Designed miniproteins, single chains, continued (4). Designs and how they scored, part 54

Each design is a single chain, and the fold is of that chain. pLDDT is the mean over its residues in the fold that is shown.

## One batch from the design tools (miniprotein)

Design m13858
Fold by ESMFold2-Fast:
Structure m13858 (fold): chain A 63 residues (1-63)
Amino acid sequence: GPEAERAARRAEGAAEAARALGDEVGYQKSQIYADKAREAARNGEPAEVAEEYMRKAGEAAGG
């Protein structure tokens, strides 16, 4: 749904922000969570699943 898609986009944004800052470890960790958020959105899982991965991506990226 729209909320899961938004969460996936935000998770992907967190990974790209870490990459832009040169945080190699933060990028690698946040990318894993971003991929999981995208998969949850694609599979039609509850928005809460994608949102949880979005939170973990943001935490891994330092915000």
Scores: mean pLDDT 84

Design m13859
Fold by ESMFold2-Fast:
Structure m13859 (fold): chain A 90 residues (1-90)
Amino acid sequence: SDEEDRRKAEEMFEEFLEERLEIANKKNPLSEEEIKKYREHAKKQWREFVEEHKLSPSLLVKLLEAQKLAQEGKTEEAEKLAKEVLEEIK
């Protein structure tokens, strides 16, 4: 269902956000206020992207799955899945 896919997409996005924050904080130690601003900015950019491209919840899950594959080092698989999503929204 759309609600299940939306909740799954939000959960996956939160996972990616926290993982990116850990990587960023390891390279340049961030204050709690900087971390908060980073989360707010990332969430805003993500919502704007979803709204601009009118992504269905199912396509959103697919796109986030592609990002997860990329983070796991499966770059070729991630690119292929991302291209499939982009072709669908043309």
Scores: mean pLDDT 78

Design m13860
Fold by ESMFold2-Fast:
Structure m13860 (fold): chain A 87 residues (1-87)
Amino acid sequence: MEALLEAAREHAQEALRAIAAGDFEAALRHATEAARLLLETGKPIAALLLLIGTLVDMRLAGAPEEVLAALEEAAREILREAKEKEA
């Protein structure tokens, strides 16, 4: 599980760099991948908090509504998978 947590951290950092650069498509890809890796390691709350934080940062940076909607959909999918893993 250490390799997955390392990968999640790297993707989360790349998402923040992408937001700072105005590359919201790259930020969406990296944030979604980081959240998926966190969910796979049994950290659904951390995955959701990462996506919520990314959504706030992207909205403040002026990301297009299409990108924000895609990130919200990714957060809903993570919540659904977290519930399935608890069943």
Scores: mean pLDDT 82

Design m13861
Fold by ESMFold2-Fast:
Structure m13861 (fold): chain A 72 residues (1-72)
Amino acid sequence: PISTTSISQSQQDQDNQQNYDDGTIYTMASSMIQQNPDMSQSTISQQISDQLNIPQSTASYFVSNVIQQQNS
C-alpha cells in the first residue's frame, strides 16, 4: 500500500485558481457523471479538464469526490 502516492503540494492550498472555482468544477463533474454513467473516471476527468481548461489532476479530484458521495 506504499509506492508513489506521496505528493507534497502546498502552493495550490494557498493559490486559488483564477479561471474556475472549485464549486463550478464540482458541479460540472456531477453533471458529467450523471449524463455519462458508462464513462470511466479518467475519461470524465479528461472531458472536464478539456472543457474548463484546468489540470486533469484537479478534474480527477472532483470526479472522485462526486463518485464517493454518490456511492455513499
Scores: mean pLDDT 70

Design m13862
Fold by ESMFold2-Fast:
Structure m13862 (fold): chain A 69 residues (1-69)
Amino acid sequence: IPVKSEKASSLELQEAIRAEIPEASFGFVNENELLAILPKDADKKEATEKIRKVAESLGGSVGEYVEFE
């Protein structure tokens, strides 16, 4: 799931998302954007909603979910 912010760094986004979803992995895109990777067995709807709320609280947004499996 792509996550970006105009106000928060990718590191701040990563730390905030990991606090809610400790099983998530991350790919760095740029200093204000990252890719959050969820396990195949995770509740994608619940996890996506948690990520969206975190991103919005940091002045950001989530992109479209892409399934890699």
Scores: mean pLDDT 74

Design m13863
Fold by ESMFold2-Fast:
Structure m13863 (fold): chain A 98 residues (1-98)
Amino acid sequence: GLEKALELVEEREKEADELERLVLEAIKYLILGIKNYFDEKKKAELEKKYKEKAAEANKLAEEKGKIEELEEELKELVEEIEKLIEPHVEELREKLAK
């Protein structure tokens, strides 16, 4: 589930360059935000960190002209993370629907 998604991000970070690392940190904060969805204070802090890292990654990717290359390199990881988090997103939808 979510813990395995975090492990995949952390393993990829070990070999990541600066740009890829910023994207991975943004993804990590997104996953942590899902895990802490009902903790309003922690969720707000994690959302802020996600936005900050996403902005830094976008700026660096634009400066290097590497957006397409980065998307290709991370495609498999993103697809695996989405598959791992989907059951947790569905559970959140059920809780929110009452």
Scores: mean pLDDT 76

Design m13864
Fold by ESMFold2-Fast:
Structure m13864 (fold): chain A 101 residues (1-101)
Amino acid sequence: SMVEELERLIDEMEENPDDFAKLVVLSERIVRLLMEAAGITAEQLKEALDLAREEGASPAELVERFPQISRELAELIVRIAKNKRITAMLLTHLDILIRQE
């Protein structure tokens, strides 16, 4: 399942905090997989992460704002938002994707 794969990738980032090259590759995979699984754009994923990290949005609030995101994916976005390092790396990659459009 895509949720299990995303959880595995997040766990791998936590297990390898000093492997910066690996963290970059993992953050790119997480962003790509979240976008595919939810059917959302890079801009929409950034908005969802910002709502969760800055405004403390719940999974239910994320689903209301982005109905295409499943509850399981919304819960995972909220979990990611609680980890400042992972969130910062995902936002960096999202900014690159958005600037290329």
Scores: mean pLDDT 84

Design m13865
Fold by ESMFold2-Fast:
Structure m13865 (fold): chain A 109 residues (1-109)
Amino acid sequence: MEEIEARARRLEPALRELERRGRMDELAMEMLVTYAEKLGMPEYAEIIEKGIKAKKAGEGEEAVKEASEASKKIGEYLKANMDEEEKQRLWVESLERAVERMEARERAE
């Protein structure tokens, strides 16, 4: 538990910067992609990423709906198959990877 809390605290400066820039919704969606990848569900990661792109473009209601359904299935899997410590560990790992991906994309632009 202390390890997970320390890892989360280490991310606080990056999270504050993302919040200041209004990018928390993007962080949440990137975390869902990372959850799908870490759970061995790459098809769901692809569906969610496609839905994110469609939503940003202001079109593709079907792709957004498919992403929402994939997100629900990920949530159902977590609820059925993981205890609290496993969920917290996966959460912090997904948060770390999502932040790294977002920072890498910003540096590439």
Scores: mean pLDDT 77

Design m13866
Fold by ESMFold2-Fast:
Structure m13866 (fold): chain A 73 residues (1-73)
Amino acid sequence: MRKIEKPSPAVNEADKEGRTPLELAKENGHEEIYELLKPLSSITSTVVHDKKTPLLEAAEKGDLDKVIEILEA
């Protein structure tokens, strides 16, 4: 069985407004991305970035394939 050896820290990275990929997916109605990110949303504190990361952008746009690619990297 394949596992993600190194979970992407990007799941805990927030945009300039403090919105995580999980929150962006929820706000934009992307339920599949929301459900995918929900178990990966760590209990740890989020890190705020000045620019949108690729994962934040993919979650906002509803690009499920891109979200999966980033999480597997």
Scores: mean pLDDT 68

Design m13867
Fold by ESMFold2-Fast:
Structure m13867 (fold): chain A 107 residues (1-107)
Amino acid sequence: MLSAEELKRILGLSSLEPAVRALGGTMVSEDLVLPSEGARNMILAVEKETGVRLMDDDGTVRIGAFFWAVVRHLENIGLSDEETALYLADVLNIPVSRARALIEALR
């Protein structure tokens, strides 16, 4: 999974807090996200679909696993890579090139 430092570099952001909040999470540390109810349900659906455990026993998700779950969810609901990149660029207020780089890094 990607580290917070790798995510900041890929997204061109000095802080991941606005991006995490836009995707339905709250950062509880530099490496950990507490998902909202909606984001939690999305993560649990991705776990079921992929067989990958993403959420820890305390309900937190590592930052890289959180972004990975978002990308997998958008893929699972039928978005193409380009549609996913456009969605993430809009939601995160980043260039589409940065969103594409994120999707590639999370393969």
Scores: mean pLDDT 89

Design m13868
Fold by ESMFold2-Fast:
Structure m13868 (fold): chain A 76 residues (1-76)
Amino acid sequence: SSAARAQEQAEVQRAVALKLRVIGAIEDIRLLGEKTGDQSLLEFAEEATRRLNAIPVSDIEALEALLAELEAKLAA
């Protein structure tokens, strides 16, 4: 059905967009850690990279949860 196909394509596009946002947030945290000399931010960026690599490409909830943690860290 066209509705099922559209849903699958939307989920794939959403996962790709979320992964790119997570990668960008990790990079922002790493750059902030380098600029400030904050070792805890550098360690957090490395841990977030490991977590991202462990998340299946279709796990939207896990990607959104990781992004929320990264955005909270950047807002602090």
Scores: mean pLDDT 84

Design m13869
Fold by ESMFold2-Fast:
Structure m13869 (fold): chain A 95 residues (1-95)
Amino acid sequence: SFTDVFLDVVLEEVERSKSIEEVYEIVKQGLLLHGYLTMIETQNWDKAIESMKEVGKRLLDRVKRLYPDDEELIEAVERAIKEALKYMEKLKESS
């Protein structure tokens, strides 16, 4: 699925990152791009936001499995997901 391709690409970029701040930006921008593309394809904000929630959850679950003791990495990914969702919800309210 497109979700599986997205997860593989984001994880590859996270593994190439040199800092927690870079991880945060990669995850946040990746989710926003996914949400934006879903919005363009479906023309439905709720579908875009729900897709971002599902993809974000799958990404976080995979990070927790691969790096269970890296609390700083896990927290950065969680914050990035929350901020991406918050931004998309604000865009919906302004539309």
Scores: mean pLDDT 85

Design m13870
Fold by ESMFold2-Fast:
Structure m13870 (fold): chain A 90 residues (1-90)
Amino acid sequence: DRKAELQKLIAENSKKGSLEARENILMAEFEIKMLSANEEEKKKLEAEKEQFLKEIKKAREYEKELEEKGSIPLTLEQLQRGDKRAVPRP
């Protein structure tokens, strides 16, 4: 049952493709592995999990920063803010 629940979480999140979904998949996969792992294996899995989560967090921060810096095309929100293209004037 526990493994089935985690597998469902993986399946649902794998359809989304977001970094948050990838983090959820990672957490579920490590939890599945830990359910049948020895104490030594659990220590290794926890270390690997933390490294992976750190990389995902950096990727999420980078993606958010790119969105904020306008690497995404002009949105309705940016237009609503009164963004002036060529010359910024009040």
Scores: mean pLDDT 67

Design m13871
Fold by ESMFold2-Fast:
Structure m13871 (fold): chain A 93 residues (1-93)
Amino acid sequence: ATVTLRLPDGDEVKATVNADGTVTLEVYRDGKLVASATFPAAPGARASVAFQGADGRWYIAEVTVNADGTVTVELRDGETGEVLGRASFPLTG
């Protein structure tokens, strides 16, 4: 399962559940990988990646593995903490 959030500057944040029981968070700019993190898909696990957008602003992409078996990806402004986008999807199936 993969979910994609798009920034206004055209950057894409992708969260993927892997077959090995990990979650990979990736940031793409013009089809190129600019930031990534992989972490265990255990309930309550969180990972975040801070990155500079094409607009020169800092952003934070955060992934949370929820106790209900879903994964939430949230995109925030790195300076203000404003939530710019959020998506949730099942961890399995």
Scores: mean pLDDT 77

Design m13872
Fold by ESMFold2-Fast:
Structure m13872 (fold): chain A 69 residues (1-69)
Amino acid sequence: KELVKKQLEALKKLFENVKPLIKDEQIKEKIQQLLQEAEEALEQDDIEKAESLLEEAFKLLAPYLGVTV
């Protein structure tokens, strides 16, 4: 639980840092939605769902981090 919570916080910070580089508003909204749903899943102690949502958010962020997913 704590590890996934730290991953959520790290991805939130990465998203804020790269947000100005994301010119596609639909991608920006999707990442924001996935992070919100992951936070809600953690509140419900659904760790597997939170991890899945964070993986999807990371895949959408990866092109802005210079990595291949």
Scores: mean pLDDT 76

Design m13873
Fold by ESMFold2-Fast:
Structure m13873 (fold): chain A 90 residues (1-90)
Amino acid sequence: MREARERGEELIRKGKEILEKVEEIRYNGDKWSGAKEKEKLEAIEEIRRIGEEVIKESGGSLASLPYPLRAEIRAKELIEEGEALLKAVE
């Protein structure tokens, strides 16, 4: 069974992965205009799934606004929550 420290590390990893995907979409969107819609949808779906699993708040808000900035905000919140869990379990 996972301890709070493991959960904190998981949240940080998920948040960082979302940030990586957000940056990738922003930088690559202009290079392949026709493909960027699929990249954005895939990232939004993944962010939605992660949010639903760990943060109940995540339902629909990021999916309804497919801008990278919204996903970036949620990813930072996940990282901060994970860091707080790690500090609380020391």
Scores: mean pLDDT 60

Design m13874
Fold by ESMFold2-Fast:
Structure m13874 (fold): chain A 99 residues (1-99)
Amino acid sequence: SMEEKKKKELILDKVRVLAALLDMLLNASDIEETEKLVKELKKILEENEEYLKSFAKRLEEAGYNVEIAKKLMEEAEKNLDSPIVKEIVEEVKKLIEEL
């Protein structure tokens, strides 16, 4: 149905955004400063669906997809021990299970 298609599109948009946030954390020169930025960006994106969709579209063009999200999730779990990383990984896991 059209409703199921819209649900899937929103899940994919969220996965793209969370993948980019994990990528930022993995490539951080200062993990504590990057964690603060990621928390702020995550809050803004969660509060503004239009902004999330716009941001996700740019990330899709940059190559962020479910496959990249899975890879980044696995690498983040191995290399980073932080509450925000664990939160994002758990959220990505739940979203992918809904696909």
Scores: mean pLDDT 86

Design m13875
Fold by ESMFold2-Fast:
Parts: sequence; structure tokens; C-alpha cells
Structure m13875 (fold): chain A 112 residues (1-112)
Amino acid sequence: SEEEAKLEKLREKLKELREKIEAATTLAELDEIEAEVRAVLDEAREILKTSTDPEVKKKAAELLKEVGKLLVEIGKKKIELAENREELLKGIAIILEGIGIILEAEQILKKL
């Protein structure tokens, strides 16, 4: 289906973004990667909202879980690169958001 093809492209994009997170050396690079991860988050949530296919919803929820994991990794790396308390707190906030998204995905998967 068109939705399945879209989910496959988004999953491949998350793999590329994971490599970019590992290679990132600046907060500015992590901010750009975060924006791309958030775009995948929005697409996954839209598919979960609009699809009537349980298999598509399951794949979208699994993608949502991977997004949450990447936000945790971004937050951890932002903490490592933080030069002040404000930057440190932003990294912590992203970790907590990522954990929340993982829990959201797990709850959806349990109902499918």
C-alpha cells in the first residue's frame, strides 16, 4: 500500500538519522537532526490517526518507538555537548519526551 511504502521510507530515514546523531559534534548539528526526527514523528502519528489497517498501525507504532529512542539519543548527546545549565536542561527535556513517546508506542502496540 502507499502507507506501507511511506513507512518503509521513514524507517530508512531514521537509520540515516541515527548515523548522523553518532557523527554529530555540535548542538547546531543535533538541532537539525532533531527537526528531521520530529518530521518523522509527525508523519507516524498522522498514519496512526488516519489508517484503518491494523498492520499499518502496528508498523507506524513501531516507527514511533524508534523515533522516541532517537530523541533519547539526541538528548543524551546534547547533555554531553552542553556548556551551560539551559542547554543541559533542554537535553534532559528531550530525553523525557523520547521516553514518553516510547511509552505511547508500547501502549498502542499492546492494543493491536
Scores: mean pLDDT 90

Design m13876
Fold by ESMFold2-Fast:
Structure m13876 (fold): chain A 67 residues (1-67)
Amino acid sequence: ELDPSLPLLDQQVAFDKKLATSPAYRELTPKQRAAVLLKVYAGLSDEEAAERVGITPEEVREALAKV
């Protein structure tokens, strides 16, 4: 989970480190990884990220739960 009280730059650095240390992120499909990045960097909802990459919102939520 990203701390919303941190500056945006620090939040991005923390998330990049979390992805680098998360083996679960590497097990995700390319579409699931794209949806996670759209959620974190573009601020899209689960439904919006799913629509943009062509997967279900449930697959986006599953990917987020793993990282």
Scores: mean pLDDT 69

Design m13877
Fold by ESMFold2-Fast:
Structure m13877 (fold): chain A 78 residues (1-78)
Amino acid sequence: SHRQQGDQHYQLGQQALKNGDYQKAADHYIQAGEHYEQAGDLRSASVSYLKASYALYDIDPEKSEELYKKALELHGKG
C-alpha cells in the first residue's frame, strides 16, 4: 500500500541521515511524503516533508524552503 511504501522510505531516510547522506535522506523523505499524501495520511506527509527540508537546509536552501512551506500547508489540512 502507499502507506507501507511511505513507511519504508521514511525509514530509509532516517538511515541515510544517520550515515550523513543528507541528499539521500531528503530524497527518501520526499518519496515518503508523496506516498503518505497518496494514502491520505497528511500528518505523516507533513512530517516527512519537514524532515526533507531540514536535511537540505545547508545544501539546497531553496528546495528546503519549498518543502517547509509544503509541510506547513499539509499540517493545516491534517
Scores: mean pLDDT 88

Design m13878
Fold by ESMFold2-Fast:
Parts: structure tokens; C-alpha cells; sequence
Structure m13878 (fold): chain A 90 residues (1-90)
């Protein structure tokens, strides 16, 4: 559907922005992709809370950078939820 296509496009845009953020801070692109993919996957499964320490261990980035990435991803998701309130209701 058109809604599903838009959601996929927004998710891909968020992924690109987060990867570019890490690369801008000196993280190799392959490591940045691993960190962002791990984070976005974990956020789609809320059963276990993601922590900066766990993200750093899984991706090899620093704990401080993992904390910054997590905060940035939460802000992106918050903005998406505010822009698309209909998608929050099942």
C-alpha cells in the first residue's frame, strides 16, 4: 500500500541520516552501518531495552557515541510519531 511504501522510505532515510552522523564523527562506514542496523532492529522489538553499553559492544563504537546515537534515534522516532499520529493506533 501507499502507506507501507512511505513508512519504508522514511525508515531508509532515518537509517541514512544516522549512518552519516557516525561517519561524520570518524566511524568507518561499515561499522556505522552495523551500529545503526543493530539499533533500528532492537527498536522494532521492544521486549528487551537497548542500552548504550549493549549497542557499543555489538557495533564496536564507544559508549559515549552509542549513547548519542540512541538519543538521536529516539528523537527521529518521536518526530515521526508526531507527524503520523494515525499510525500509533491499531
Amino acid sequence: SEIEKKEKELLEEARKRLIDLLVARGVPRSKAERAVDFLLSAMQNPTEPITPEKLAEASGISKSLASELLNEALEVIRKLAEEHPELSEL
Scores: mean pLDDT 74

Design m13879
Fold by ESMFold2-Fast:
Structure m13879 (fold): chain A 100 residues (1-100)
Amino acid sequence: MSEAARTAAEGARAGVEAAPGARATIEGNTVTIEHDDTPGGRAAAGMVAGAAEMSSGVEAREEGNTLTITLGDGPGLQKGAEEMARGMRGAGETAAAVNG
């Protein structure tokens, strides 16, 4: 895994860990996010998927309670990683507000 991909994955994990009932696992260039079947968890997953779709070199797939993000090693990844981490943090705050 490239340094850029690893940085993006760690940023994504840190953002997701801010969300109650969400957890992230990093395997290579893939981040797997599992969330509770709550309105807040679903909203958080949707926001993260949207942020990933807008990021160059990132692919997101959502199935049930699982969101899978695959990170490319392209030159745009550094900028995408920062914006994705910010989006995930915001999603976590939204999930906390809805579930709390």
Scores: mean pLDDT 64

Design m13880
Fold by ESMFold2-Fast:
Structure m13880 (fold): chain A 96 residues (1-96)
Amino acid sequence: SLIDKAIEAYKNGDFDKAIEYVKEALKEATKSDNPTREQKLKIVRALYLLAVIYEKLGDTEKAERARFLADSLAEKYNIPKEEFERIKQEYEELLK
């Protein structure tokens, strides 16, 4: 997936490419005005991953914006809090 490519690029130190893959994943997932549950999960995952990448790059403003959007959309899409916390933990572990 584009998200897997983003994580691989991040691990290789190619942060610009990682951001590009996440943004492309968001673009693909947001093509519909009425996203499916799978698309909703992809959007929230992509936004949270983007926030973590920006935070590690020191881009605090972009990180805070992406985190706010991930939190807001997780709530709007009725993603269970436990599921969202698992997503957060997964990406914190992957991007160590």
Scores: mean pLDDT 84

Design m13881
Fold by ESMFold2-Fast:
Structure m13881 (fold): chain A 60 residues (1-60)
Amino acid sequence: SLDEAARKIAEAAGVSLETARGIVQAVRDGLATPEEIAKAISQALGADPEKVAEAVREAR
């Protein structure tokens, strides 16, 4: 579900659940790849890019 995918991304990236829901929608709509999201979040917040990428890939 979108909520489960968003929760995993929020935990991996350290972002709000609302932000994570937007990420799930962007990936499902083909607007961004898991790798692009992981790079952006790692640069902005210092999150582990591997963990973020895995969570985003599960959202597909």
Scores: mean pLDDT 80

Design m13882
Fold by ESMFold2-Fast:
Structure m13882 (fold): chain A 119 residues (1-119)
Amino acid sequence: STRERLEALQAEIERLLAEGADPEEIARKVLEMRMLSMQFSDEEIARLLAMPEPERIAWLAEQGDFSALVLAGEDPEIARVIVETGSEKTRENVLKVAKTLASYEDTPGIREALEILEK
């Protein structure tokens, strides 16, 4: 069941965090849990996990995932995929997030993402 799979993924994430596992491995499990909670099929989850990270995050942002919108506003590679493939609404949402982030933090990633999104 979806509930049992979510509980198993949560327990695995907690174990990996306690063991000081690679952040990339933890992030992959968190992403699997998020996609499962959004009721994606096993085939969709497998396809998304096989995608390069920028394409995967851009697709999740298009679905309205708030964490993906934030990541796109901080990462110029993801911002580029959003501009090339995203809807007008998703591009507007990512630009608003990037502008908001820039008001609190001045990082190279946010600056580069803003430059890409404003073009």
Scores: mean pLDDT 79

Design m13883
Fold by ESMFold2-Fast:
Structure m13883 (fold): chain A 70 residues (1-70)
Amino acid sequence: MSASQEELIARLSEVLSEEDVERLRELLSKAPDTPEAILAVVAEFSKTLSPEQRQALWDVTNEWVAELES
């Protein structure tokens, strides 16, 4: 797993459960290390979360993507 994927996981560990973070980590380890591929995995994973957790996931993920685009 790349440093950028691990950074996203670290940020998400503050808003998601440990089990959800582990599941996301496994999914990301099978994906290409590109912003598009990471976002596609996050979008699919978000479907397994509650609406509140889904919102928190996207808030954190969008902030992380904005930093990568700088």
Scores: mean pLDDT 80

Design m13884
Fold by ESMFold2-Fast:
Structure m13884 (fold): chain A 67 residues (1-67)
Amino acid sequence: MTKEEILEEAYRRLKEWFEYYPNKTPTSEEIDALVDELAERYGVSRTEWRQAVLEALRKLMEEKAKE
């Protein structure tokens, strides 16, 4: 997977999570669970997935704050 594909998939999965929990923020434990799932499913390092998920979270939080 390219760096862009990693970020796009992390963004997509996190956005889907917010569809089920629109007024919640994911805990560190929930972030770790998502990172582990993505690393196991697609390969690539857990570290790269963690960076992508945190970047996607920041982007989604900024988009939500603008609304």
Scores: mean pLDDT 81

Design m13885
Fold by ESMFold2-Fast:
Structure m13885 (fold): chain A 84 residues (1-84)
Amino acid sequence: KLIKDGKISIEDFKKYAKSLGLSEEVIDFLVVAFDQDADGYITEEEYKKVIPYLEKYFNIKFSEEEKKFENILEVALKIQKAME
């Protein structure tokens, strides 16, 4: 499972993101953005705080469904498309 105890390990995030075709540059960017305290985990709290900034930065809007923590990899893929 990607999410364990309300958080995602950076190792699992990188593994699943690579399997979905995310580039290393995008993965590194998102890891820095989501892992704000550099503890090696992305928490749901950190994720929710960052999403509004990503929406503004990339000029994209996610629905409430799309931006759920379980959909973090789908959000990441849409951000990659916005960067291309």
Scores: mean pLDDT 82

Design m13886
Fold by ESMFold2-Fast:
Structure m13886 (fold): chain A 76 residues (1-76)
Amino acid sequence: DLVAQTWAHLQGAVGSRMVGDFDTAEENIRKAAELLAQSPEAAARAQRQADYYSTLDDTYARIRARMLREALELAR
């Protein structure tokens, strides 16, 4: 599942940013974007997930929505 693999890279990016390793964080986000760029269907699913998560009154869901949108923007 390309979306699940995308999430693994985005979680790695969050961890790297927290310790100030911005280069590793950017690399992980780029890898997530590459996965989304491989399939218009995967990108559309990720966009729908981001839209759904952003409607939830939950901090974790909002963070997930932000990360998905960042990867989608880079996939363009």
Scores: mean pLDDT 75

Design m13887
Fold by ESMFold2-Fast:
Structure m13887 (fold): chain A 80 residues (1-80)
Amino acid sequence: STRERLIEGLRAFAENSSNPALVAALEELVERLERGELPTPEELRAFLRSVPGVSDDEVEAVVSLYARAAGIPLEDLPPV
């Protein structure tokens, strides 16, 4: 399912991240997905940008991974 692919992708990203603030935010997102929430790429970007200590590069990397895992073409995302 789309939710399972998103959870797997977010967990894999967290395992490869050295930023504890980002890891905690990704764990919260996984929990939200497991509860049946499905944030849009824009909602995800806004959430991650609100987390102190997460860089814009990290935000865009996670959003790109999330959009691809959800089957959303990157060209259909608004330009940053």
Scores: mean pLDDT 78

Design m13888
Fold by ESMFold2-Fast:
Structure m13888 (fold): chain A 64 residues (1-64)
Amino acid sequence: DKNGDGFYDIEEIKEYLKKEYNIDATDKFIKPLIKTFDKDKDGKLNEEELKSMVTIYKKFIIGP
């Protein structure tokens, strides 16, 4: 997050996953996960929601 407000949109989440975890997430896969954790339906996640989503994504998509 470049401005430090603690919110990540879908493009920032995809870039974060690629840079930090070497995961090439597709929109078809990541959008349903974001919608599950985005309670406000604004298309953005805070740090806690992002970490929870990454944990679930790694467990179900990448494996243990």
Scores: mean pLDDT 69

Design m13889
Fold by ESMFold2-Fast:
Structure m13889 (fold): chain A 61 residues (1-61)
Amino acid sequence: MDAFLAELEQAIAEHNLDRSEFYARAAAVLERTADDHEAQGRAESAARLREAARLLAELAA
């Protein structure tokens, strides 16, 4: 997970992206995907996606 976050931070810096906006949008996408997975009975997948979304939302703040 740390290596993934490091790559995201590097991409943000290299492409001059708005860090907060990038992470906020990523968190929203993961939350929506988690809701879909839970509706399909993929509870463990949904839980992992929600945890990832929570961490990205914290990075957006």
Scores: mean pLDDT 76

Design m13890
Fold by ESMFold2-Fast:
Structure m13890 (fold): chain A 70 residues (1-70)
Amino acid sequence: SEEAVEKFAEELKKLPEFSHLTDEQLRRVARYLLELVEKGYTAEEIATRFDLPLELAQKLLDIARKALES
């Protein structure tokens, strides 16, 4: 949903790794991460793909699941 993308993008904006992105780019990244979560990607796979610490990837996965309201 658009609401899920916007909420997740807002959380990504707070992270140093994403501070250089525009609001439009943050929405695109948020949508992509949500699609990966919906496809069953693990925190480990997300961490590897985006070169993030595992603990951060686990936090992002939890936030993404809450944003999807399922």
Scores: mean pLDDT 79

Design m13891
Fold by ESMFold2-Fast:
Structure m13891 (fold): chain A 80 residues (1-80)
Amino acid sequence: ITDELLARIYEALGRKYAEKGDFDKAIEWYQKAVEIAEKVSKSFAARAYENLASILEKAGRLDEAQHYRKKAEELRKEVE
């Protein structure tokens, strides 16, 4: 299993918990996906941060969502 594949698996788990309304567990899995995605590339990490921000927003954690969304934007600007 590659780090890219592992990050996608963690995102899939996060999505399943979000669909169940378990946003705390969803956030944990998306955070794990971000940690792995940072090892892959800035572009992949930016996508992972945006997914984390989206789940934080759905959980009503708007300040945290905005923080990670801005981090994703910064990473996207650094991508070739």
Scores: mean pLDDT 82

